# Ledger of designs, part 109: designed miniproteins, single chains, continued (2)

Each design is a single chain, and the fold is of that chain. pLDDT is the mean over its residues in the fold that is shown.

## One batch from the design tools (miniprotein)

Design m7785
Fold by ESMFold2-Fast:
Structure m7785 (fold): chain A 64 residues (1-64)
Amino acid sequence: MEVEVEKIGGLYVGFVYVDGEKILVSVDETEEGARAGAEAGLPGALEHPELGKELSEKMLKALK
């Protein structure tokens, strides 16, 4: 499982990869907060990767 943090729209966004799909699991004003949130969100992303992907796409559009 891979955790990545990207800066989008002035915020840091935490992603996890599940079966090759990039899922948004956290948003924070700090890189450390986004990474911690991604670690905490990892079990939920593993249980519902299809829902996580759909929500990720909606959230990324809203964050711009």
Scores: mean pLDDT 75

Design m7786
Fold by ESMFold2-Fast:
Structure m7786 (fold): chain A 65 residues (1-65)
Amino acid sequence: MDRLEEEIRRLGEEIDRVLAERERLEAEPPVGRSLDELLAELDRQVQELATQVVELLRRKEELRQ
């Protein structure tokens, strides 16, 4: 139980970090890089992390049953 809760919390913190980076890139786009490409990469990371959270939440519910 605690390991799953810890992992979910950790993934949530990582999602928040990626979202903060996304806001930073929109405010200060890096020179010589496509902002759209960088935002797309961050959006992919968020989707991947969100998928992992969903899987862990499902596993937590299985343990609760």
Scores: mean pLDDT 79

Design m7787
Fold by ESMFold2-Fast:
Structure m7787 (fold): chain A 72 residues (1-72)
Amino acid sequence: GKEEALKYLREAGLLAEKLGDEEVAELINRAGVALSTGREDLALEYLEKALELTKDEEVKKKLEEAIRHIKE
């Protein structure tokens, strides 16, 4: 559900920030805001872009889990 998706987004965003990937971190942050305001369509667009841009397998895994929980 939404709460699990937001947890994975928080973890992915923190990891992206730690790795210095500001573009991916910004997209994850925007997705979290969109999801929190009920804009699931917009959140998914931001997350799909973040997933395409990230080179880190752990960030990818967390983003895939967030997307799965949004679609549930």
Scores: mean pLDDT 86

Design m7788
Fold by ESMFold2-Fast:
Structure m7788 (fold): chain A 81 residues (1-81)
Amino acid sequence: MEAVEAIKNKDYETALKQVEIISQNALTAIKNRDLVTYNQYISELQKAKDTALSEDTPEARKIVNKIEQAIFEGLIELAKL
C-alpha cells in the first residue's frame, strides 16, 4: 500500500525504496519456502506496477522496470525450489 500511495503522490524516491524493500522480502519468503507470503508481496508489486503504468512520466517508467526485474528474479528463484 505505501508504494502505491507514494506513486500517486509522485514521491518516486519513496516509491522506489518501498519497491526495493518489498522485492527483498519476496526473495526472503521464497528462500523460506513461504509461498503464501511470496504471493502477497508479488501482488503488492503488481498493484504498484499497474499504478505506475497509469502515469506517463520517466520516473514512473523506472519504477515499472524495477518491479518487472524483481518479478523476473523471483520467478527464477521459485523455479529452483
Scores: mean pLDDT 83

Design m7789
Fold by ESMFold2-Fast:
Structure m7789 (fold): chain A 72 residues (1-72)
Amino acid sequence: SAAAQMRRAFDTLTKDLSPATRAALRAVVDDIMARLPTMTPRQQAVAYTALALRIIGAQLDERFRREGKRLP
């Protein structure tokens, strides 16, 4: 299913993040998935973009933490 494929992709993209950060991002995915059938294409695009930015931000935070740096 699309939901299962999305969950596997999400797990791959978030594998290096803390369990707490992954759980918080999973909650965002679950909220988007629950609302998806009622969203317009524009709202879906905004939701996907916001999710992508959250995942990228979390990955950058984790990278900077491992390198002994803070996200500016």
Scores: mean pLDDT 76

Design m7790
Fold by ESMFold2-Fast:
Structure m7790 (fold): chain A 86 residues (1-86)
Amino acid sequence: SVIDSEKAELKARGEELHKKALENADNKQKATSLATSSALLYGASGDIRGAFQALRDVYEELLKKYPDDENTKKGLKRADELLKKL
């Protein structure tokens, strides 16, 4: 259906932004912005697990580069909690 095709396109765009966020993990602001956009696209496609996974993966990579960043630690913990509740 048209709706299913639109959801597939949103999910594919979410996957591309997830990949770009990981590629930009050296820039915390850019990676976080891309991850947020990815999560919104996954969510709009109905893939709630994909949305939380995209955030989790990016926060995990950011924590490797910024190990003392409290916001990144909290973001990773929250994404893990949300994934466990699904």
Scores: mean pLDDT 88

Design m7791
Fold by ESMFold2-Fast:
Structure m7791 (fold): chain A 79 residues (1-79)
Amino acid sequence: MEEQRRRDEALARENRATAVAAAEQDTRKALTEKGLSADEVLKLADKMVEHARKSGLEAVEELAEEIARAVRRTVDELK
């Protein structure tokens, strides 16, 4: 059971890393290729976190907050 928990944690970590990387890439494309403003992208990230919090699932909330942080960091890098 402990071994399965460790595997589940590793898989969750990999899935989080993949989701964060995808969000960074999509954010770069939205700002550079699609002409979305930084404010629009940041508002979408904030709404995603708020929606995730209302789900009542801690893992979903944590993932959404991590993705939102990656989005904000990417926006700051492209200033």
Scores: mean pLDDT 76

Design m7792
Fold by ESMFold2-Fast:
Structure m7792 (fold): chain A 67 residues (1-67)
Amino acid sequence: SELDKLLEEIAKETGLSVSTVRKLIEEGKILTLVKRAKAKGKSPNQITAIAILATSAQLMLEEEKRR
């Protein structure tokens, strides 16, 4: 699914497991993912991309919850 692809991309960029990434997004802790990416030495452009991907995944998770 699109959601799974977004979660895998964020997991790769942050060095966290997909399950941890999903939990953090479900808890609204996108800033934790951003901080982890910064800690891994990701560029400003990569950090912005991670924030966009995480926000997209959060919206998808909220949409699934409404169904």
Scores: mean pLDDT 83

Design m7793
Fold by ESMFold2-Fast:
Structure m7793 (fold): chain A 94 residues (1-94)
Amino acid sequence: MPSLEELLEAALAALRRFGEEHGLSEEQVQTVLDTLRRLAAAVRAGASLAELRAILEETRQRLTDLGVPEEVIEEVLGFLGLWTAVALALRREA
């Protein structure tokens, strides 16, 4: 099974490529990458589901403020939500 660190590195690379494919600015891409890093740190710190959901909701609002299209925001948040679920499963096995 891949480590949380390996999953984080793979996800960061995938999100950078996704941002480039969808014409996102460096600031928009950086916001997404920082959110993934925040989620990873929160999962490692034992954060609740409510705290993880709050991070995702803050990210939705920030991406909207930065002018990211709604369809792109939903794809990003879907990916981050799935990644977080996998990370939580790995935390339980550790």
Scores: mean pLDDT 84

Design m7794
Fold by ESMFold2-Fast:
Structure m7794 (fold): chain A 69 residues (1-69)
Amino acid sequence: MLTETQVLLHLAAASSEVYIAEKSKNLENAERALEFIDWMESHASEYSPEQLEELRELRERVEELIEKL
């Protein structure tokens, strides 16, 4: 079970990775961000519904980026 602090740090890290991918427009960075989001979603039971919605929005952003690259 993740602590509240760990959950917040993981969400911040995911947001940062997506931001770096969007700014760099680099496929490798986008794929790395998607892998991290996939890993987090595999632990979906550790997150609140609101946090899962935020994670889903991050996934959509990186998937749209990959489609455009």
Scores: mean pLDDT 81

Design m7795
Fold by ESMFold2-Fast:
Structure m7795 (fold): chain A 91 residues (1-91)
Amino acid sequence: MSPIVQKALERIEKVAREVLSEVSDEYLLENPLEKVVEEVMERVMTSEEMKEMYKELQAAKVSKEDWIKLMEEAAKIIRKLVEERRKKALA
């Protein structure tokens, strides 16, 4: 993975953790996993941090292949974070 894509993933994970910290345990348990993952993804992708990152990636001319890889890995990270939060809420 290219260094710029790796740094972008680290930024996405940070924003996703911040978004998830604002989500209640009740909301996580009352809603389907897929719905929570989609809502977290939307909030991450529409954040100011992601708008800034997107401009940086466009300026660096990240390839279409690297962009697709970034989005796939971001989705996996967000899903993992939501699943971990749900497991802790059930304990």
Scores: mean pLDDT 82

Design m7796
Fold by ESMFold2-Fast:
Formats: sequence, C-alpha cells, structure tokens
Structure m7796 (fold): chain A 101 residues (1-101)
Amino acid sequence: MEELIETLREAARALGADDVARWLEEHNVGVYIEETDGKIIIGVAASDRPEITKEDLERLLNNPEPLLPPGERAFSIVADTPEEFEKILEKLRELAEKARQ
C-alpha cells in the first residue's frame, strides 16, 4: 500500500503535477484494489483537497478511464485486464524512477 502511494506520488511529480504529489503525501489516504465487472480498479480516497485530476493521470497512462467514485474526494484508475493493470503499475514505476534522477 505505501509503495503504491509513493509510486503514484513520484509519477505525479514526474508529470509536473506537484500539487497532486503533495496531496498524496500529506493527506491520510487509503488505497484499495478491487475487481468490478471484469475490470481492475485502483482507488485512492482522502478526506481533503485538492483532488487528483482525471486529465493528469490519463496523459501518461495512455488514457485509462479514471473513475471518481460518488461522494468523497477520491479517484480511481480502471484496467480491463490483469495485464493492463501490470502495465499501468510498470509505467508508474518507470516515471517514479525518472523523477528521482
């Protein structure tokens, strides 16, 4: 869980979304992974702002369709297959590595 949050934070930083990276770092966030309708969903929920924008993540992840769950400040990344999910994680890790330089 912590590793995934840190990977997302560094990936956001690599995208130039420093506000998103800071939001992930400073807020009490929960990360969950679930399967719904044959899709794998990575969700992040936090109690405070700013919210992660759909556009920021889509630019880098080849436009996976992020979901914003109804209600609280949250976002989700949706993958249609386990292979696509692994590709998304690999891409996020690659970005985190580049951000470290």
Scores: mean pLDDT 55

Design m7797
Fold by ESMFold2-Fast:
Structure m7797 (fold): chain A 84 residues (1-84)
Amino acid sequence: ELPELVVKLAEEAEKTKNKELALRARAGAILFEQGKSLEEIEKALNSSKEENVELIKKAIEEKGKDAPKELVEKALEELEKFAK
């Protein structure tokens, strides 16, 4: 399961409609899926919006190497629209 820190950030982001918190929660979830430590996840949760967007983008591109290009393109477009 996702770490409680990531879940709570996602819930707070939804409740407050805060895009920065939503991006932090997504970055934390990605790092968890990549097998990163709780320390690394906590560092990402304290990062800037721009750093979290870049982390999410890199994760989409890395996983996208073996994925259909249309899914990768859609994920990148959704990230760009959300980050604006």
Scores: mean pLDDT 75

Design m7798
Fold by ESMFold2-Fast:
Structure m7798 (fold): chain A 65 residues (1-65)
Amino acid sequence: GEKTAKELKETAKISAEDAIEAGVSEENAKKGLEAALKAIEENKDKSKEEMEEIAQKAAQPLLRA
């Protein structure tokens, strides 16, 4: 639902900031965040666990060291 999507989007923002601190470029972290946010938005009909997994999978290629 909307509340779950909002919570996951906030978590994705924090993860992107952590990735920048870990050495990922700001550009790649931004692209990873955008991919995660899009995945969450497109999958709001799924469970929290499924949305979280899909978002992580979408962002991971851009947040790789």
Scores: mean pLDDT 78

Design m7799
Fold by ESMFold2-Fast:
Structure m7799 (fold): chain A 84 residues (1-84)
Amino acid sequence: SQARAELETGIRAVDEAIELARKGDPDLAEKLIKRLEEARRRLQELLDSGDASMRDVVMAAASGGVGWIAASVESVSERNLKLK
């Protein structure tokens, strides 16, 4: 379903954010990774349900801060493209 595709994209964005955090300060990355793992767990729960709606995806992203994380990752990628 479309919701499944969006959940997979969201999980990939969170994984990319974790990798980006690891490139920074290791101590700061530990706290950030903990929050990212909590967001990833929420997305996995929706994916496991097999019947997630697009509304569920949007609400989970907003409530778990995933939307902020995804936007931050995309912003960094976009800046790298524009500043090259």
Scores: mean pLDDT 63

Design m7800
Fold by ESMFold2-Fast:
Structure m7800 (fold): chain A 85 residues (1-85)
Amino acid sequence: MEKVLELAAEADEYAQKGAEAKKEGNNEEAIKYYKEALKLAEEAAKEAKKLAETATGEEKELLEAIYEGLKKGKELIEKKIKEIE
């Protein structure tokens, strides 16, 4: 669980850096940060899904919810990249 949350937090940090770069007019840097955020979110999602396979009860439900949240987050970041490109 901790690794999933750490990766998700790092993905959010890079997404914020992407937004900052875009605000400063640096579209190339913004795209690079957003792509890094996507990679980290994908790694977090894969880890959450793997942990959910061996989890039971409430822990499994929580991990599945985290996975779905990360999936939605990836969709939003992909949309941000498309808006710049």
Scores: mean pLDDT 83

Design m7801
Fold by ESMFold2-Fast:
Structure m7801 (fold): chain A 100 residues (1-100)
Amino acid sequence: SELIRELLLNYLRGLDPEGDGHIHPSVAEELRKKGIPIPSEDNRLTADLLGEYLEYLAHKEKDPAAQKLFAYYDKNKDGKLSDEEKEALYREYVALLKSE
């Protein structure tokens, strides 16, 4: 879906506006304040972090864009992203980095 691709692109640009595979330091600080664990070693954007933050935005913040994007990746409709679903999201992110 074109709409889902646009929602995904906006979500990823919010986390990694520079497209360098790392969370921007200001974004990482905001996520830590919200209680979302960020890898401290290099601030690399991981499959787990992508999935957990999307789940947080969709369920706790109730962001409409995040809810639509979450529903697309939640293939089993259990209200959580599995490791496989998080990995699918991450693969699209890596493909986006290589296309730019």
Scores: mean pLDDT 76

Design m7802
Fold by ESMFold2-Fast:
Structure m7802 (fold): chain A 64 residues (1-64)
Amino acid sequence: SAAERLRRAVREALSEAIERGRLPSREELKAIADRHGVPLAALERAVASSRAAAEQLFAFSEEA
């Protein structure tokens, strides 16, 4: 399904972010989106949401 392809693309993008210690560039996200057959805009939104959730979690726990 389209939702499963998007989840796989998000997983790849987040795995690359962890491995490289940085967020993927737009060009890297486009390549991931194309490999999984998902729109770049959908992947960008999903990654941004995951990033916001991670940042909120770290903001509440990192300096506690």
Scores: mean pLDDT 73

Design m7803
Fold by ESMFold2-Fast:
Structure m7803 (fold): chain A 90 residues (1-90)
Amino acid sequence: MSILEELEKIKKEIERLAKQLKAAIAAGDLKKAKELMLKIQELMLKMLELLNEMRKTGSEEEVKKAEEIFKEAKSIADDAGKAYDDAVAK
């Protein structure tokens, strides 16, 4: 699997977990929401590691694609984190 394919796969998993997180918050299951948020954070760290590897080994075009995938995943993770923080603060 290429680094770009692995980044896209992790991004899709983060999207799936973010949807589950919002559903858990809506259900009042803050324990499940916390577990999902921790998984999203772990996947974001994995993505950062892969992005750094791409920056060392990839072409300029591949690096730009990897940075865009990372930016999109980070936006989803940040939105999920804010939803979790807002739910806990209530």
Scores: mean pLDDT 87

Design m7804
Fold by ESMFold2-Fast:
Structure m7804 (fold): chain A 56 residues (1-56)
Amino acid sequence: MSSKEELEEAARQLSLFTGMSVDEALERIEKMANEKGLTAKQAFNILASEELVKQI
C-alpha cells in the first residue's frame, strides 16, 4: 500500500524527529512496515512514539 514516496516522506520525518540519517530512518521504517504488514505512516508513528517516551 505504501508508495516509494510515502516511505521516503516518513523517513524524512523520522530523521528530523530523532536526528538519525534519512537512510537509517528509511531502513527502519521499511523493516517495520514489512515485518508487521503496516503502512509507512503506521511504522513512523510506532518508531516516533518510542523516541518520544525516551525523551520524557
Scores: mean pLDDT 77

Design m7805
Fold by ESMFold2-Fast:
Structure m7805 (fold): chain A 59 residues (1-59)
Amino acid sequence: MAAEMAREAGAEAAAELAERAVKEGDIHLSSMAGAYVAAVSGDSELGQRIGLAAIEEAE
């Protein structure tokens, strides 16, 4: 449970970071946000979706 709660909190923080990257139009930050989401949430699909969306919006 504690690990699952930490993973959920990390995923939310990572998603917030990805949204900030989109707003700033920073491709490098968007790429890093995607990798961070994948690493923290343990969900590669979620990380890929958020990272790709942020990169596309930044471009």
Scores: mean pLDDT 61

Design m7806
Fold by ESMFold2-Fast:
Structure m7806 (fold): chain A 72 residues (1-72)
Amino acid sequence: MTEEEILELFDKYDTDGTGTLSKEEFIKLLMEEFGLSEEEAEEVFRKYDVAGDGTLNRFEFVAALKDVEERK
């Protein structure tokens, strides 16, 4: 997946247009698009939520998805 495709997924799941994804939106994305379990998706979220605010910004999201692709 290209960086452009990753950012398109971000915009698709950023339903509130806040420029961040909630934990619930991110977990759903990883389960639907990548076939991860809910447990695996939660582990990825915890790893990349470096701000500790319960959301992922655009840069954290790109880093998380690149890491997920490397795990396949």
Scores: mean pLDDT 77

Design m7807
Fold by ESMFold2-Fast:
Structure m7807 (fold): chain A 80 residues (1-80)
Amino acid sequence: TWSDGQQTLRGLGDLLRAAQQGEPIDKIIARLEELLSKTTDPEIAKILEDLIKTLKAHKDDRDKVIQALVDAMERLQALL
């Protein structure tokens, strides 16, 4: 639902802030996997799955992680 999308967007915003503040990327991935496990909307789940895949591929590149989070938030916003 739209409200589920807004809750997910808030969660992604918190993760973006954490990434910008230097939180370990593995911790961010774990929090995203928890968020995905609670997601029932298939379109939102696809965005989160794609994001997790990108973060796992770029664990050592914080700038790419931050950009991937921004891109995921923009993609989610377009669905709302």
Scores: mean pLDDT 84

Design m7808
Fold by ESMFold2-Fast:
Structure m7808 (fold): chain A 56 residues (1-56)
Amino acid sequence: GPERGARGALEAARSGSRASALAAKAGVQDMIERGLLSGETLEIGREALREAERVA
């Protein structure tokens, strides 16, 4: 689900793999644009984006 997706994306962004970070960025952007994330889950998604942008 979206919550697991956001948490998984944060882990992928922090994994040290650039490919995983790029995939995480794309996935989280899509979830945010579709309005699938809210509250704390949205904050996790935003953190995943920040971490992914730091790597990529």
Scores: mean pLDDT 79

Design m7809
Fold by ESMFold2-Fast:
Structure m7809 (fold): chain A 81 residues (1-81)
Amino acid sequence: SERTRRALEEAERQVALAKAGTATNADMQLGILNAGYALSQLDGKKANEVVKAMKEALATSREAATDLLEKAVAEARELLE
């Protein structure tokens, strides 16, 4: 759907900011929410597991959270296309 595509595009922007080192903590949280929303529309069971993993990683390591967010976004893009 159009809403799912827009959420995914926003999550992709947050991944780009994180990889550039310019993302704030708010940007990381928004990326997790947008990626989680996109995944929930495409694979709801996987979305819950991935969102939990990303939140846990963000509390421990920004680099680990960025890697998981990038993978989640790539998977959502593959499922959408």
Scores: mean pLDDT 84

Design m7810
Fold by ESMFold2-Fast:
Structure m7810 (fold): chain A 100 residues (1-100)
Amino acid sequence: SFEEELKERSKEILAKIQEKLKKRKEEGKLPEDPELLFAELTLEFGIEMAGEMVRILKERGRTSVTKEEMEIFDKILKEAEEQIRQWIKDIKEGKELVPF
């Protein structure tokens, strides 16, 4: 389904974001302001997910997005934002991130 394919792409993108976050910590390149880090990572996620949504719709011969599809996208985005915020908190507290 559209929701299942978007959720699969979300997991792949989140895994890449987690690896980027880990590498930036190892290199000592984490911003001091957690809100700037959150904004950067959520913007990256949102841009990549918007591209994936367009790709999925085009592969299905679609020329528009429905309200229901936008609600699915918004839910996935909010869940990803919560996950990213938790990872930023954990990494700043010195906790190891479990691979996503």
Scores: mean pLDDT 86

Design m7811
Fold by ESMFold2-Fast:
Structure m7811 (fold): chain A 94 residues (1-94)
Amino acid sequence: MTEEEIEAAKERIIAELREAGYPQSIIDALEEGETPKEATMRAQLEALRWLIENGELTEDDLEGARRMLETIIREGDAEAQERARELLAELEKR
């Protein structure tokens, strides 16, 4: 991808997360120059943690969260994979 495509993708993701009401900490992580893929996975992990902590998960949300965590475990870096495994274990206790 070109740097222009990366910047456009980053701005789009940030705008979508703000519109969806995601925490500022996730937006700050995106603004600190992560790649779009890495920024997206980090934002997803923090969003899932927030949802799990607040207990606002439907059965569809739980299934979606599990699929998202499994994807991060497959495609994420070592840090993202470890965080995803921790969140998956927490979801299984629900």
Scores: mean pLDDT 67

Design m7812
Fold by ESMFold2-Fast:
Structure m7812 (fold): chain A 57 residues (1-57)
Amino acid sequence: NNLIQQLVEALKDPTLSNEQIAEQFELPPQDIPVFRAQLNAGATQEDIEFAIKSREV
């Protein structure tokens, strides 16, 4: 999914704020630092995709 790839790239970019990423991808700002911490701990793109899909209603 292109959107998830763009999100993961944004999460890895230290010049982008959590608020900027949250606004761009329409996610809660409080979830962005959690996703960043997960990626830094070795989570995969698929793990992030699963977490987001689990929050969709």
Scores: mean pLDDT 78

Design m7813
Fold by ESMFold2-Fast:
Structure m7813 (fold): chain A 107 residues (1-107)
Amino acid sequence: MTLKEIIDAAPNEKMKQRLLEIIEEFAKRAGIEIDLDKPVEEYTGPERKLALFVGLLTGTIEASDEEIREALEYLAKTLRNPFLLEMLKLDFHPRSLVKYLRKLLEQ
């Protein structure tokens, strides 16, 4: 499965656009190049955390609560998102955070 296929699974064009914006900002801040046509199995480190995060939001990837929390923490730190960092500090359930973010991005 490619990251492009994962993004294309988004329920509407607005969410798809926002996911592309998140990927671009993440790549810029992490200093990495993201190949959307590359299989996610070939992704390592930061790219793998990004792919997990996007796949969780589109419902194409399942992960353990620990893996979800690690992906959310990595993305929150890389994007320097104070809201996500604070929510993670307050021990909000990682699956509840994914559900909230999905709903927010769909609007």
Scores: mean pLDDT 81

Design m7814
Fold by ESMFold2-Fast:
Structure m7814 (fold): chain A 55 residues (1-55)
Amino acid sequence: NAGVEELAKALGISPENAEKIVAIVKEDPRFLPLVAKESGLSVEEVRRLIERALE
């Protein structure tokens, strides 16, 4: 999934780990600010990457 690969590249992690992050945030959106903080990206940017990964 191209969206998962884009998220993986943006976060500097493997596609497998990016897919797990997408699943976690989908189940509990409270993790979204934590992912943004750890990656140095804005909450809005991480949200868009996750939405694209779910498409």
Scores: mean pLDDT 81

Design m7815
Fold by ESMFold2-Fast:
Structure m7815 (fold): chain A 79 residues (1-79)
Amino acid sequence: MEKKAYVGLHTRDGKVHWALVIVENGKTVHVESGTHATPQEAADAIVERIKEYGAQLESITALGPDAEEAAKLIREKVK
Protein backbone atom coordinates (compact mmCIF):
# COMPACT_ATOMS: atom_id res chain seq x y z
CA MET A 1 0.00 0.00 0.00
CA GLU A 2 1.09 3.58 -0.74
CA LYS A 3 3.15 5.69 1.71
CA LYS A 4 2.07 9.34 1.89
CA ALA A 5 4.16 12.29 3.10
CA TYR A 6 2.64 15.33 4.80
CA VAL A 7 4.87 18.40 5.22
CA GLY A 8 4.41 21.58 7.25
CA LEU A 9 6.80 24.54 6.98
CA HIS A 10 7.10 27.81 8.95
CA THR A 11 9.32 30.85 8.47
CA ARG A 12 10.37 32.05 11.94
CA ASP A 13 13.33 34.14 13.16
CA GLY A 14 15.04 34.00 9.73
CA LYS A 15 14.89 30.17 9.68
CA VAL A 16 12.72 27.47 8.09
CA HIS A 17 11.10 25.17 10.67
CA TRP A 18 9.48 22.02 9.34
CA ALA A 19 7.69 18.82 10.23
CA LEU A 20 7.32 15.66 8.15
CA VAL A 21 4.79 12.88 8.77
CA ILE A 22 4.79 9.64 6.77
CA VAL A 23 1.62 7.56 6.80
CA GLU A 24 1.13 4.01 5.47
CA ASN A 25 -2.26 2.22 5.56
CA GLY A 26 -3.68 5.03 7.75
CA LYS A 27 -0.89 4.50 10.32
CA THR A 28 1.85 7.03 11.12
CA VAL A 29 5.17 5.25 10.44
CA HIS A 30 7.54 8.25 10.75
CA VAL A 31 7.53 11.72 12.31
CA GLU A 32 10.46 14.11 12.00
CA SER A 33 11.06 17.83 12.53
CA GLY A 34 13.94 20.14 11.77
CA THR A 35 15.16 23.69 11.35
CA HIS A 36 17.37 25.03 8.57
CA ALA A 37 18.87 28.43 7.80
CA THR A 38 17.81 28.45 4.11
CA PRO A 39 14.86 27.24 1.98
CA GLN A 40 17.27 25.12 -0.10
CA GLU A 41 18.66 23.26 2.96
CA ALA A 42 15.14 22.59 4.28
CA ALA A 43 13.91 21.39 0.87
CA ASP A 44 16.94 19.09 0.38
CA ALA A 45 16.51 17.49 3.83
CA ILE A 46 12.75 16.90 3.37
CA VAL A 47 13.09 15.52 -0.19
CA GLU A 48 15.86 13.13 0.96
CA ARG A 49 13.59 11.73 3.71
CA ILE A 50 10.58 11.40 1.38
CA LYS A 51 12.71 9.47 -1.15
CA GLU A 52 14.32 7.34 1.62
CA TYR A 53 10.87 6.16 2.75
CA GLY A 54 9.56 5.75 -0.82
CA ALA A 55 6.68 8.05 0.03
CA GLN A 56 4.57 10.19 -2.30
CA LEU A 57 4.07 13.85 -1.38
CA GLU A 58 0.38 14.15 -0.42
CA SER A 59 0.31 17.69 1.00
CA ILE A 60 2.56 20.58 1.88
CA THR A 61 1.60 23.68 3.87
CA ALA A 62 3.89 26.70 4.15
CA LEU A 63 3.67 29.89 6.20
CA GLY A 64 5.93 32.78 5.30
CA PRO A 65 8.15 33.59 2.29
CA ASP A 66 11.16 31.30 3.05
CA ALA A 67 8.82 28.39 3.86
CA GLU A 68 6.87 29.04 0.62
CA GLU A 69 10.16 28.97 -1.36
CA ALA A 70 11.14 25.68 0.34
CA ALA A 71 7.69 24.24 -0.53
CA LYS A 72 8.20 25.18 -4.20
CA LEU A 73 11.64 23.50 -4.24
CA ILE A 74 10.20 20.34 -2.62
CA ARG A 75 7.40 20.11 -5.25
CA GLU A 76 9.95 20.51 -8.06
CA LYS A 77 12.36 17.88 -6.63
CA VAL A 78 9.78 15.10 -5.91
CA LYS A 79 8.58 14.98 -9.56
Scores: mean pLDDT 86

Design m7816
Fold by ESMFold2-Fast:
Structure m7816 (fold): chain A 70 residues (1-70)
Amino acid sequence: SAQQDAIATMNIRADIYIDMLRHMPSQYQQSSRDQYYSNFQTQGDSILSPSDRQRIIDDFRQRMDQIMSQ
């Protein structure tokens, strides 16, 4: 379905940003995290339910924060 395709697309984008953050030099990770989070929030907005979108965004933020804490 279109909703399932939208979820899959957001998860692929999340994985790309996570991979980019992991390979970012430490001095740029904080600013990169903020930029990726902002970009991610503006993507995939019209098809998903607000609850599904918020869940994916919250998961993405937690994944980035986990990388930053290690």
Scores: mean pLDDT 82

Design m7817
Fold by ESMFold2-Fast:
Structure m7817 (fold): chain A 87 residues (1-87)
Amino acid sequence: MREMQEILSRTLSRITEALNLAKAKNDEKSAAEVEELGREVLLRVDEIRQQYEEGKISEEEALERVRELAEEADRRIDEIIQRIKES
C-alpha cells in the first residue's frame, strides 16, 4: 500500500529529525524518548500490517489505523521538539 508507506515514511522522517535535534543539544533523555517512540511506531505498524495480511481488517481499515498512529506520533514528536527547544 503506497499511501500507508508514504505516511509511515513521513512519520519516521520526523522521528529522525527529532532524534538529531536531541543529539545536537546533548539531550539524552529526549533522545531516548524519541528512540522509544520510533520502536513503538514500528511495532504498531507491523501489527496493523499483520492483521491486514491475515485478512482480519480491510486495506481501508489498515490505512485509517496507520493515519491515526501517525497523527498520534506527530503530536508526541511536536511535544518532544518543543521541550528540547525550551531547554
Scores: mean pLDDT 84

Design m7818
Fold by ESMFold2-Fast:
Structure m7818 (fold): chain A 82 residues (1-82)
Amino acid sequence: SMEEIDRYLDALQERIREARRLVEEGLKDEKDKEVVDEAIDLAKLLVFSGLSPEEAAKRALESVPDIRKNKKKIVERRKALS
């Protein structure tokens, strides 16, 4: 039903918001906005795939060294999807 879909989407939005908050807190000293944005987007995708906000944020933060290493390719991909 529409009511069930709306409840699911509200819960998903809340979980995504919490994952974003945890990533932003973990990266509060990160000066590279593209690294922060990619880590946030990774956390959002992991929440969408069924991970908890805490697990999604943890995996996204653990991926930051790989994000930095591949920054040029990531920026190009992000521009293509915008």
Scores: mean pLDDT 86

Design m7819
Fold by ESMFold2-Fast:
Structure m7819 (fold): chain A 95 residues (1-95)
Amino acid sequence: SELEELSAAARKALAVGEPAFREAVAAGKLTEAEKRLGEVGLRMLRAIAEQDLEAFREAAKEELELLREMGVPEEELKEFEKEAKEALKYLEELK
């Protein structure tokens, strides 16, 4: 199933990405906003790995709010929101 393949890919991304993120945090080079974005990104990958669409939706909303706080232009925020909605529809259709 495509959902199982996507879930497996998300698990592989977590196995690589989470240790790298933790090392970056330990190095003290990340801002508080960058740390929060990284945690949200890891939660989105976990949600895909666990096939938890509600967790993905919640993490995507938090990401948009953080990007807005960081001063990302509203036009780019609208594109990110569109991509998140399309990703959710795609994941729902794979069931």
Scores: mean pLDDT 82

Design m7820
Fold by ESMFold2-Fast:
Structure m7820 (fold): chain A 71 residues (1-71)
Amino acid sequence: SSMEQQRRQQALQEVLRIAVQGEREGRYDEAAREILRIGREVGLSPQTLIDAALLAGAPRVADAIRRMVAA
């Protein structure tokens, strides 16, 4: 549905912003927790969130997401 697509697109933009800011500020675990919370709300998979963080240039945030999903 268009509303679900719009929510997912908005969530992806927010995930990219959080990943960039978290990487820059060294707040990796805080950023990863917030990204995972957003992903759960809109049905984005953990792998999609990891890929988004990597695309954003946030490898340490991506690693934090991987650790939290594995735990």
Scores: mean pLDDT 89

